Designed miniproteins, single chains. Designs and how they scored, part 13

Each design is a single chain, and the fold is of that chain. pLDDT is the mean over its residues in the fold that is shown.

## One batch from the design tools (miniprotein)

Design m423
Fold by ESMFold2-Fast:
Structure m423 (fold): chain A 101 residues (1-101)
Amino acid sequence: NVGEILDAFLAGPEAMKELLISEGFSQELADRIVYESDPALRLAILVSLIGKARNEPNVVFEIQELVIAGKYDEAIELLKKAGLINEEEAEKLREVARKFK
């Protein structure tokens, strides 16, 4: 569920870590992603989880490239255009991106 993924990323590091573990990440890897990784990498992982939740994992790779390049607004618009997120989810994702800067 994309809403649950976004809510976990907005709630803070412990909620984000619990979500990553539930998605199949090891506890050690989830801890490193949440506390030790670059913000762009965390956003790229979020985009990957959105693609997985929508059963569209392959369509997000170009969007992840935009996130890694810091082009967050373009990435969010492409996610909406692809039908992977709605406007409410896009606003939550903008808040996540702002929080990770």
Scores: mean pLDDT 80

Design m424
Fold by ESMFold2-Fast:
Structure m424 (fold): chain A 94 residues (1-94)
Amino acid sequence: MPEIKVDLSGLTREEQLTVLQTMVQEALNLLEQGEPREVVAHVVETALALAEKYFPEATEVIELLRKMLAAIRAGDVESARELARRIIDALAAL
């Protein structure tokens, strides 16, 4: 697995969750602003790596992040936006 550039190990679970929520929201904001797919994809890849490391039990969130990353790489902005909203809702349920 690629090394995670962001280390959340010193944070509480609630703080780790807030960082993950903020990253998904930022990916959605960048997508709305028409930022390059590579930039948006990098944020989602980082969020996916953090979710896999700190919330491995959140299988729905991990699956939705993988789908969002695939949608972004395919240029499917509408699917990526819908997936981002579903991820935010799923994270709020943790």
Scores: mean pLDDT 81

Design m425
Fold by ESMFold2-Fast:
Structure m425 (fold): chain A 94 residues (1-94)
Amino acid sequence: MEALNEARAEAIEETGKLYSDSLEEAGLTDASKEVEELGQKAAEAARAGDEAEAAALKAKLYDLVNANKDKIPSSVSSRAVALELRYVGFEIDA
């Protein structure tokens, strides 16, 4: 279980970093920092096996991303979706 939680945490951190970097490049420094912090907190919750907290923090991260969707390149969004889909498999009947 710890190995799966770590893999989920790594994906969440990578997704948060991708969006944070994209928002920073768009000049949205406050949104960038908040997305990075939400990603790190969601990853910490995932490592602890608190899937409900991880999901809630991840939802807040995506709310910020969606509010700034026009500032985020489609390549970044596509990579983040691929990371999400990879980890949906880890949620099969736990």
Scores: mean pLDDT 76

Design m426
Fold by ESMFold2-Fast:
Structure m426 (fold): chain A 83 residues (1-83)
Amino acid sequence: MTVLRAEDEEKARELIQKQVEIAEKTGFYHASYLAEDRETAERLAREIEEIGDKAGLEVSATVHGTRVDVLIRSPQYVEELLK
């Protein structure tokens, strides 16, 4: 589990963007991150959801204290429409 600081949010954002791309290709991705504090966890969760939304994927980021659980799914119907 990776511990993310406020200063590391940009690195986390890049990592999540790559994972979103993988989910689009494979149809599914799940990851968990441990943030330095609750505020960082909440902020990270919002950014993950924003990145996934822009990519047209189903993204759920759930915050449990300082832990962020991310579930990403590529909707096949969207892939078919974009082909």
Scores: mean pLDDT 68

Design m427
Fold by ESMFold2-Fast:
Structure m427 (fold): chain A 60 residues (1-60)
Amino acid sequence: MKLTPEELAKIQEIVDEDLKNMEKRVKEAEKTEPFRAKHLKDLIETIKQKFKEIVEENKK
């Protein structure tokens, strides 16, 4: 799958915004639900890794 540089930049902006919001939710959840907070952290890492793979694949 190949995306244009403009599409990649737009997706990066959306992903960064969503990840920032998710990290805020993790901080909130750590106070009441540490297991949920851990699960959200794992999800954030998965999203970051998957997006990195998409960017790398597009450079090929």
Scores: mean pLDDT 77

Design m428
Fold by ESMFold2-Fast:
Structure m428 (fold): chain A 75 residues (1-75)
Amino acid sequence: MTPEQVAELRRLLEEATARIREAAAQGPEEKERTAKELQARLEPRASELLGAEARVEVDADGRAVLVLHSDPTVV
């Protein structure tokens, strides 16, 4: 994975986090809907950039985080 790919993924996750938090200000249902939509859109893009299967999860603070689908030893 190149530094440029890492920077791009970080940017996408930061933008997703901002959108999820903005939706959270409008209500819990809007937050949940926005999180699900962003997960569905980001997972294919992250997988494409990494050349590996990737998942996007949203934490309790509304932050979008990248999880690589690989052996249990990889964070």
Scores: mean pLDDT 73

Design m429
Fold by ESMFold2-Fast:
Structure m429 (fold): chain A 93 residues (1-93)
Amino acid sequence: AVLGPKEVMLEVGRKFLEWVKSNLKPETVEKLKELLKKGKFDEALELLLKEIPEVPEVAGKLLQEIAGESEDTPDKLRLYKVLKAAQAVLEEE
């Protein structure tokens, strides 16, 4: 199936939320969801980097494999893109 840009980013967001649920405590996952729903991306970034330092690598891999993004994209921008994608998934719920 050919996915449009919105559908590609929703898939990135879904896979990221699945990974977060597998690697973070339920209480931390709920806090992350609340921050994303409020558009508090900087606070969400700080939370993730504190709990899982390898989160930029995971974000980069998801963007590369699903959205075809360049591996040369800076870690902070890759994380921000993935957090926006996750927010879009939560808005569709």
Scores: mean pLDDT 76

Design m430
Fold by ESMFold2-Fast:
Structure m430 (fold): chain A 80 residues (1-80)
Amino acid sequence: SAAAEIAAARARLEASIEALRAQAEETGDEKLRFLYELGLEQLEVSEEILKNAADEAKAKALNDAFLEKHAPRAEEVAAA
């Protein structure tokens, strides 16, 4: 079912986020820490999108807001 596939995809994303956290903690790498924090917020935005799945406009607005919020920090990390 779609619900089971979404749950499995979420579990894989959570596992990837935990791996990034562990690597960031071990290495002190700020880029890995940024990716970990970005992954956590992406997970939250994904939950909000799923709650609003019937409203494509709201889902798009949530995703656009996420990307706009993180663009400046992504540029800082890329420059470092």
Scores: mean pLDDT 73

Design m431
Fold by ESMFold2-Fast:
Structure m431 (fold): chain A 85 residues (1-85)
Amino acid sequence: SFKEAAKIIREAAKSLDEEAKREALAYADLLETLDKKKEEAEKKGDKETAKKYEEEGKKVAKEAAKLMREYGADEKKVKEIEKLV
């Protein structure tokens, strides 16, 4: 889930430098927002909007994983983020 991916990003970000940490935490915040929006759409029966937020969240998680890999985050955690999509 995006909430789980955000949690892993926050944990991996602890070992990053200040600038990379700020960027990683911004991605985590965005993923948590998209997760909530997806849940709200699902509760309303809006399958199209829920799918849109799922696809957006997958892209954000991949961008976060790429950023974290470039800044030297723990590769195992980066791969877990990519698996959670």
Scores: mean pLDDT 84

Design m432
Fold by ESMFold2-Fast:
Structure m432 (fold): chain A 87 residues (1-87)
Amino acid sequence: SSEQERVLEQLRELALELFAEAERNPEKADALIHALGQMLVRAALDHQIPLERLRELLEEILAAAPERFRELVRRHFDEAVARYEAA
């Protein structure tokens, strides 16, 4: 839906802002990326975004992540998917 697409776009923008903050303060990267994963799952559940669409968004965000944080992002996003499946 148009509403779901708008939410997905806002989440993409949020991810880029959090990555920029993680680059400024690398010691905060783990907490910021963990929070991002939690927010993505919560928004997906609240707006009835299917798991497949969430996975697509997670892959897009991972590809846009700064190289040095990609492994950290991948780990937190795997946890996010598990959380969505448990809901």
Scores: mean pLDDT 87

Design m433
Fold by ESMFold2-Fast:
Structure m433 (fold): chain A 96 residues (1-96)
Amino acid sequence: STEETVKAIERAGDGLAEAVAQGNRFDAEVYLALVQIAMAITVLDAERQGRLDEAKKLREAGSKYVTELEAAIDAGDPDAVRAASEKLVKEVREIM
């Protein structure tokens, strides 16, 4: 469901922001991978249901905000992580 996807992204985003705040690069990479997995599952479910336009938009959102999350990790900026995660959640809700 949309709500399960959103909760998965929010939980991973919160963990990512905390890991970045602590300077824990390893945990940050794990939480980033969890965001990517949540998006990949959501895209796959949309494709399997024949919602190809939604799947395309979800792939584009995932690519854009994962790039922003990677930049935030490299900058050591937990506020930028939270901002990118919130934008991703908002866009997922608007697409679905």
Scores: mean pLDDT 88

Design m434
Fold by ESMFold2-Fast:
Structure m434 (fold): chain A 85 residues (1-85)
Amino acid sequence: EEEAKKKAKELIQKALDVLVEKQGEFDFDRSSLIVGVAVLLSHLEKMSLKEAAELARLLGKRAEEVGDTEAAELLYEAAKILEEA
């Protein structure tokens, strides 16, 4: 559990960095996604593995929908690590 959350945290942080780095002028969908990923990262230690995995998958799908495949892949990998723990 502790190791899974640590690995997931690194992937979620990298996804957040990618989303923020690619942010140009105001984009509501990307900004909302950034907030969601930041919330997941901030609350990861307090969440169950199941809750964290479900939220990471949801955010990964949102990243894919806004065209950020790199962030989506990172979030899906984090979800897989959390779900398999």
Scores: mean pLDDT 82

Design m435
Fold by ESMFold2-Fast:
Structure m435 (fold): chain A 92 residues (1-92)
Amino acid sequence: NPIVALARALGMSDEEIEAVLNGDVEAIAKLFVRLEEETPSKIIFEYNLKQTARELSKIVGKEKVIEALKKAKPSLSEFGQKVVEEIIKELE
C-alpha cells in the first residue's frame, strides 16, 4: 500500500498509520502536515499531497479527506495552503 509506505517514511507509528487508513481526520491531517515538513521541494510536495489526497479519498472517502485538509491548512505554509485549496476544489 503506497500510503503505508509514505506514512512510515514520514515517521508515523503503526497505530497512526492504522488511524489514517480507518479515516481518522486527526491522523490524516497529521500526515498532510508531515508531508510538507519532510519535503523541502515545493514541486515534489505538491505532487505528493495531491496524489495522497486522491488515494486516501478512494480508501476513506472524499468527505473525510476534505475535513483533514481543512484541519491541516492552518499548520501549512502559504504555498501549502494554496495547494490544499486546489485539492478541495478538485474533490468537491
Scores: mean pLDDT 88

Design m436
Fold by ESMFold2-Fast:
Structure m436 (fold): chain A 85 residues (1-85)
Amino acid sequence: SAVVEALRALAQEVLAKLKEAGVPEEDIESFERTLQLVIEGVEKHADDKAAIESYALFFLNVVSTLMSQQEVDEVAARLDEILAS
């Protein structure tokens, strides 16, 4: 699915940025578990728009605990583009 591939790419970009910013390893591991759950959920519910939107919101909420508001807004904009496709 194009949506799953785009979400994986966005997730990997966010993860790389967090590692470069020096976020603690335990927070990185927690985030990686969240990414796996989001991707698995979207793959399992690829035909359920409401479920996909719920997983995207969950991902964004976790990102908001680890990044600045400006970076969160940029991630949110990219999620909107991915979900619109």
Scores: mean pLDDT 81

Design m437
Fold by ESMFold2-Fast:
Structure m437 (fold): chain A 65 residues (1-65)
Amino acid sequence: MKAKGLPKEIYELIKKNNNDLSKVFGPGFDKLPKELQDFWNMIVKNAENPEKFKKLRKENEHLAH
């Protein structure tokens, strides 16, 4: 299923905190399983570039039309 990209406000908040996810999502971020931490870091890195975010969605399988 297609996931909606990060809202502009959340993206700006992440960037304002130097991409520090623990400041944005709270001090429990480092307690998450490694797979979830890696996933969120991937999303944040691609949120600054809409083209990379589109490519990431494409790589994660698009639904049949």
Scores: mean pLDDT 55

Design m438
Fold by ESMFold2-Fast:
Structure m438 (fold): chain A 86 residues (1-86)
Amino acid sequence: MEEKIKAAVEAAKKASEEAGLSSGQASTAAEAAALAVLEGVEAARKRIEADLAEALATDPSLTPEQAEAARRAAEIGLEAAEKLLE
């Protein structure tokens, strides 16, 4: 399990680098990939979407562009994990 999480995190970082994302977005992708390994891709996506909705409702400094960038990074991480999970 831990080795599988590490593999998913490394795959997410590589995918983020290939997509030209920032280091912060690469961290978001890695977190999404780890969550997908632990809970499944669908459950991870729901949790990420709920967390983002709460952040948008509670953090007045979060712009729509920042929220979209975070969602995009998370999707890259989820896709990387999905490839490893078949």
Scores: mean pLDDT 80

Design m439
Fold by ESMFold2-Fast:
Structure m439 (fold): chain A 86 residues (1-86)
Amino acid sequence: SLPHAELLARFAEEARRRGLVEEELPATSDAAEAEERALELLKEGRGALVVEDADGRYTILVLEGEKGRELLERIERELKKKREEQ
């Protein structure tokens, strides 16, 4: 499973609730494939959030615009905080 999958799932729910998801990529069973796709999107200047679903599959939410970027920055800060604390 993804590190901090529960935290990432909560951010995904927030992104959907706020209408910040531009695109949802097809789910994959391969975490490395999902991470590679997310990195490709970042290289193109697009924001990406990898989420693990209840079936153990990984999907990528594409977040765009200023509010999407702000949410991704908050996610990065929370993940960094979790790594620093524990």
Scores: mean pLDDT 78

Design m440
Fold by ESMFold2-Fast:
Structure m440 (fold): chain A 80 residues (1-80)
Amino acid sequence: SSSQKELTITKASVRFVGELVDLELQLRKGQITRDQAAQQAEQTIAQLVQDLKSKGIPQSDIDTFQQQAQRSSQQILSSV
C-alpha cells in the first residue's frame, strides 16, 4: 500500500540520517578523512537502495531516495 511504501522509505531515511550523524562526529574528531566519510556514506546509500529494491519499492521512489540521500551527505559532510 502507499502508506507502507512511505513508512519503508521513511525508515531508510531515518537510518541514513543516523549514520550521517555518526560520520560527522567521527570527522569532527579527526578519526576519519572527508573522503573516507563520503565513501562510507555512499556504501550505506547503496545498501539501503538494495534493501528498498528487495522490499518491492518502485524504482522511481528509490531514485528519489538516492538523490535526496546523496544531497544530504554532501551538505552535512561539507559543513565540517
Scores: mean pLDDT 87

Design m441
Fold by ESMFold2-Fast:
Structure m441 (fold): chain A 87 residues (1-87)
Amino acid sequence: MEAVERLRRAELSAEDEEELRKLLDEKLKEASERSLELIKEEEERIKKEKLPKEEVRQRVLRVTAESLRLIGDAIDEALIETAERVE
């Protein structure tokens, strides 16, 4: 949030905007790949353990929350790196 606000106030050059887009694409790709891997691993564990529905629901929610956290972290990293470079 704060990094986004700093970037909005900073007059970014076209070069800085292009670099931010590249960083976002790179970080989001990595986060997406990690998220898919976590989901796949958890699906395999659920199938292997044949857990009750309530346990399955809790594990799905945990993996979903972790995936969202990874995506959020990736966005924050790209924004922070860009803000630090622009100064």
Scores: mean pLDDT 76

Design m442
Fold by ESMFold2-Fast:
Structure m442 (fold): chain A 93 residues (1-93)
Amino acid sequence: PAVLEAVAESVRALLGRDGREDAERAYNASPEEMKRAAELVEEHKDTMTVRELFELAHERGIAPGVVALALAAYTISKKSPEQVAEIAAKNRA
């Protein structure tokens, strides 16, 4: 639940829409679509802003919610186990 809420909030902040449908779309994304989004994030994370990354994803036909989920997963994977646990606890509240 917390991850879907984070995706919806990110889409709302960047695109000015509710983002709930984008979060649901991301949750039901195919493994192939998730892989494409993850590869896009990995390739450009150090050279592009989050906004530019979403714009590039749109040009490549990748749904914004899928990119947001991949970016969130990438961010979490780069943190220590203690930081991940703290984020999970905060999202549970």
Scores: mean pLDDT 64

Design m443
Fold by ESMFold2-Fast:
Structure m443 (fold): chain A 80 residues (1-80)
Amino acid sequence: MLVRATPELAAFLAKYGYPPVMTPTELEQALFDYIKKNNLIDPEDPNIVILDEELARIFGKDRITIGELLQRVAEHVEEV
């Protein structure tokens, strides 16, 4: 199954060099790669991500669990 991100998330992915269409797993891997490279994982709790300004604008929240982030990602993609 291939997915395409909604316009807001698609613009973010394009800005950081990710392709416009990918599998859900590849999209999740792209987001976690960004999170790790930018040190957005809470050092006190590795299940919590502190989203930067750009991701917080897309997902509507600045502090989020990994599980909730994955649920919100699913709401920001459509099947192609």
Scores: mean pLDDT 82

Design m444
Fold by ESMFold2-Fast:
Structure m444 (fold): chain A 70 residues (1-70)
Amino acid sequence: MIKEISDEEATELFLTRMDPEKWKKAMEDGKKEIAETVKKLKEQGYSYREIAEKLGFPKESYVKEILKKT
């Protein structure tokens, strides 16, 4: 059941309470962990599509973009 608070309003409240530098660092750390996981799965012989499915991404393009930035 959805709450009476919009997704945008909830996000703004959370970001206002968080240090912007901490938020940026968390996003960068997350991208690095995902990139390392993708590299390991690639070494095991999985395709980009299979990796996307294992990690719960809707499309293989997300996996390719993560690798391209690292």
Scores: mean pLDDT 63

Design m445
Fold by ESMFold2-Fast:
Structure m445 (fold): chain A 104 residues (1-104)
Amino acid sequence: MEKVEKAIEALDKGYREGRLVEGFKEAASYLGIEVKRLEQNEEGLIDFEFSFDYEGKKNTVRLENLEPEEAYEVLKALFEAIKNKTIPPGFTLDLRATPAARAI
């Protein structure tokens, strides 16, 4: 429980300081998240791919071409859902924000 709160605090601090990528890396270390991809391009758009175990099932998240604010909102909602145990086991999220890239 304390680890999720530390993860949320690390994410919030990173976002406030313009260091969301670093804040997410710290948060991931508290939650045992396996980070497969974490990139920020010259336009500031962020790509994430990671997985984590939740209630004995592997969950996967892939986010592409998100503004830092959008990435922060999605990640914070995910961590709050982990804290509140509201994530369905085996959850998968694939979200892409470009006209050429769709989740489906």
Scores: mean pLDDT 74

Design m446
Fold by ESMFold2-Fast:
Structure m446 (fold): chain A 91 residues (1-91)
Amino acid sequence: DPLGVALERADAKIDAMVEELLAKYRDDERKREAIRRAAERVREEINEWLEEARKNQKTVNDAAIQAYLDSLPTRFDMALGVELAELERES
């Protein structure tokens, strides 16, 4: 199941990024909260992408899967920026 393997790879990538960032920002509670929220947001996006990919199997190939996986760091950075901005508004 190539899509199942893609999900496992996506989860592993997100887990690695979260672990590294949480270790880096050990003493920054606001940043740690934003990292957790960003991870949750990106995992929801992964599940939505996977659902759409399963419906559109005729157009989804290994290159499309790899392109999505390669986009995950950028998607995570964008999500983290959004969550940090939202926490700033919550003061």
Scores: mean pLDDT 82

Design m447
Fold by ESMFold2-Fast:
Structure m447 (fold): chain A 68 residues (1-68)
Amino acid sequence: SSADLALAARLMSEIAAALAARDTDRILGLVQEARARLPEELFTALERAVLEMLSRHDPAAAQALRAA
């Protein structure tokens, strides 16, 4: 739905800000919010995009997300 796409965009924007701040706990919390609130297909796409982004910019945060 348009509401789900808007929520996904907001969460991605907040994840990008948390990444810039190197706030791993905030990134994990936002991904958990996405898991709870987004349809499975949108959550899977978001998680994949976040893992790919983190793998390039913060490998430690990527490992923390994989462990969560």
Scores: mean pLDDT 83

Design m448
Fold by ESMFold2-Fast:
Structure m448 (fold): chain A 90 residues (1-90)
Amino acid sequence: SDSRLVSPEEAEEIMEKLELSKRQRAGILVNNHGLSLRETAERLGISVATVRRYLADLTAQEQANIALAKRLIPEPLGDESFMGQFAQHA
């Protein structure tokens, strides 16, 4: 939908409706949140080798879902890029 920002609750509901797999969750943690492979492995309860395989085996649809999740679950509020841009515009 054409909303400026979605709430974290709405983002979680959308992700649930998209039936995000552990592979997609690994992609979100690495690509959207910038976590290391080790941190991602720890959070998902799997090995680093499994995380690496998941990232390599992502389908085009799963990659699209990860990109959508990045738009729906942006970086934490308080980042200079978000607040600074708003302050300059205001």
Scores: mean pLDDT 61

Design m449
Fold by ESMFold2-Fast:
Structure m449 (fold): chain A 79 residues (1-79)
Amino acid sequence: KEAAKEILEEALKKHPDAVVLRVPEGASEEEIEEAKRRIEEAKAAGATAVIIISQDSEAAQTLAQHALSLGLEVVFVPE
């Protein structure tokens, strides 16, 4: 929807080095672990934020908590 696209564009404008993660409902443990690794690699490369595109799910919360534990800012984009 238009609102979700605008939120994503504004977040990327504010955080151009952010890693963008799209998390589907019901993501597997392997997909979650790979996403965590991508967050860690992005942090090592100098990223200051992560943008999570997701419908409200346990996987999205797990990834947000992991990013916050690494000192990254987290931006949620609905849908």
Scores: mean pLDDT 77

Design m450
Fold by ESMFold2-Fast:
Formats: C-alpha cells, sequence, structure tokens
Structure m450 (fold): chain A 104 residues (1-104)
C-alpha cells in the first residue's frame, strides 16, 4: 500500500506505478491524518511508502517504522516515476524532489 496526502498526486502516482509495472494499492489521506494511517499500515507490514507535497509524516514515526517518504513539488508523472524508482533503489527514508537523503 502507498499513501498519498495530496489528491492531485493520486493519478500521477497510479500512472507511475503502472509504468514501472508495480501493482500496489494507492490510498489518499488528509495530511493531518497521515501519521496515524501510516503508523497503522506500517505496523501491519502493508505500507511501502508515503508520497506528499510536504512533510506529512513526522520523523519519529518514519524512523520508528522505517517508512520511506517521497516529497514532490510537482504532479508530473515522469518526475513521480523517477522519485518512486529512486526511493525503491536507494531505500532512503526521504526522497525530496527526486534526490534521496542519506540518514546520518
Amino acid sequence: TILVTDDELVSPTKEALKSLGIDAKVISVKPDEANQVAEKLAKKGKLAFVISKSYAVDPEVRLTYAIPQIILKTTDTDTVSKAIKSALESKALIVEDGVPRVLK
């Protein structure tokens, strides 16, 4: 399962997943509900990553459950696809504008 906190990212995310050959459920949540929903899904081992235009999941929740978060300033499907691929390949907990951030 993939969480999206911005409705305008739902369609680009679904198209990006299809282009990458990934079969995953996409769920839209409000940004203020993202922490609770992400934690609930992560505890069940069902959360792959969170996509948002801003930091929707607190660092404490992301670090506790090793949840990757993808931060995007655009709804361009090609950029979303590259960000998803980067997050999956790097296993980084944060990918901001397609750039993985190393934990240190």
Scores: mean pLDDT 69

Design m451
Fold by ESMFold2-Fast:
Structure m451 (fold): chain A 82 residues (1-82)
Amino acid sequence: KEELEKKLKEALAEMEKALAAGDEEAKAEAYKEALTYKLMLEYGLPEEEARRVAELAVRAHLGEALSEEELAYLRELEKRLE
């Protein structure tokens, strides 16, 4: 728990640093890490599943079209999390 909270704080700090530097790639990676740890802390998701969700969410946020399988996975996960 404490380790995940620390990792989330560090990822959020890296995201702010990357945003200030205008480093789009570093910002996207830091946001993905932050979302991964947030999902693990708030919903108890396993790390692998949380990372998958975070990756898809970041790609969608950046304007990438998700596949039907990827969208179906996110919908089923949303139903499980309620």
Scores: mean pLDDT 77

Design m452
Fold by ESMFold2-Fast:
Structure m452 (fold): chain A 69 residues (1-69)
Amino acid sequence: SELRQRKIEILQEVTGLSREEAEEVLSLPTPQQQANKIIDLLEKKGVSPEEAVRRAGLALQRIQEAERQ
């Protein structure tokens, strides 16, 4: 769907995750689980915990905006 593609693009632009990693994040049912997965993936790539949390928060905020009716 166009909404799913937009969410993937937001994750890639804000966090630097790959398309496959973004799809893994979006497979999780809650925003908290999605945030935790973004943080885990970014830390494995050498991003600091502080920066990983910042990017996760910003990405999820923009995703929520895209989901609004």
Scores: mean pLDDT 88

Design m453
Fold by ESMFold2-Fast:
Structure m453 (fold): chain A 94 residues (1-94)
Amino acid sequence: ETEKVANELLEWAEKNEDLSTQMALAILLDMAIAEGLSPEDILKIVEVFLENYEKQKKTLSEEELKNLEKATLLAAKVAVEQNPDNKYLQKLLK
């Protein structure tokens, strides 16, 4: 299922020109889930990733930001589906 999350995000990234951002997010999420990180830790990592990406790539367009948000939302949904009994993961979608 972790591989499925990574594959879905990678496939989505392959369809977009902002490949590096979406692939990095997919790999990051895959590693976080595989390491058994808490949902709060996963959220914190995503926040840090977004902050660092925005800071380093000041040329991010509105479209690139929307694509990153879509990738993050998709990743969150798959994480919840993978762990339906995890109360903390359910909060990520709210």
Scores: mean pLDDT 55

Design m454
Fold by ESMFold2-Fast:
Structure m454 (fold): chain A 75 residues (1-75)
Amino acid sequence: SPELEQLLREAEEVMERIHELLKQLPQEEREKYFAQAAEIGREMGEAAANEDLAAVQEALARLQELLAEVEQLAK
C-alpha cells in the first residue's frame, strides 16, 4: 500500500530524529526513551506486517508525541 509505505517512511524519519536527540540526554533518560521508542517501533512493525493501517497510524502518533517530549528535554 502506498499509504502504508508513506507512514512507515515518516515513522523512520521521526525515529531517526528521536535517536539524534537522545544523544543530548543523560544516560538514564536516554535508556528510558530509547526503550519507549523501541517498543513503539516493534508495535508498528507488527501492525505493518498485518497491514493494519489504523494501528500503524496510532503507533506513529505515539512516536510523534515521544519526539515532542524528547525535543523539550533536549533543550
Scores: mean pLDDT 88

Design m455
Fold by ESMFold2-Fast:
Structure m455 (fold): chain A 79 residues (1-79)
Amino acid sequence: DLSDEELAKFGEILRESLVEAGVDEEEATRLANLFRNRSLDSEQLAELMRRMSASEEALREALARWQRRGSEFYAELQA
């Protein structure tokens, strides 16, 4: 399970990516908060994915940031 800190971090990445994809900042914040609170249902997730489908670049950047953070974390553990 994701920790509350990890959910908060991923929620901010999601919010930023939605804003970059052209979603209204208030709506992006609302959706990110639903994700962070584990309250995002399948219908809301489908709607979010439909809105983001217009901008695969923002989604790829969010995934790249998440993967990069993981790689940096593991690199620090091995140092």
Scores: mean pLDDT 60

Design m456
Fold by ESMFold2-Fast:
Structure m456 (fold): chain A 118 residues (1-118)
Amino acid sequence: MSKEELDREVTRSLGLMSVGVDNINADVARSKGIYDAEEHFRKSGDHWLLSTQYRLEGNDVLANYHAGLSAEHSGEGFELMGNYAAASQMYRTASRYFRRSGNEARSAEMQARADALA
């Protein structure tokens, strides 16, 4: 019981912190006039909030799927900003989450995108 309660609070806190990072990345993209990247970072935050909610509800499949979408949007944001190293890392992260959600096709697509930027 105490471990499960602590794990839920840690999950919620990490989810909110990740949204904060996405908001900072969106603001940086906006400051550079790269509005497409701003939109992708905002969508990354939205999907990370959904991932956190599903994880707290014990729905690991949907939690991993939305975490994958969050990482995919972060990857596209970094790619639009010319940060190919960060984009590649985010696409690898998205690939792992899509695999954990059972979406092998999306996992393979994200891995291919990561490899293309390496």
Scores: mean pLDDT 84

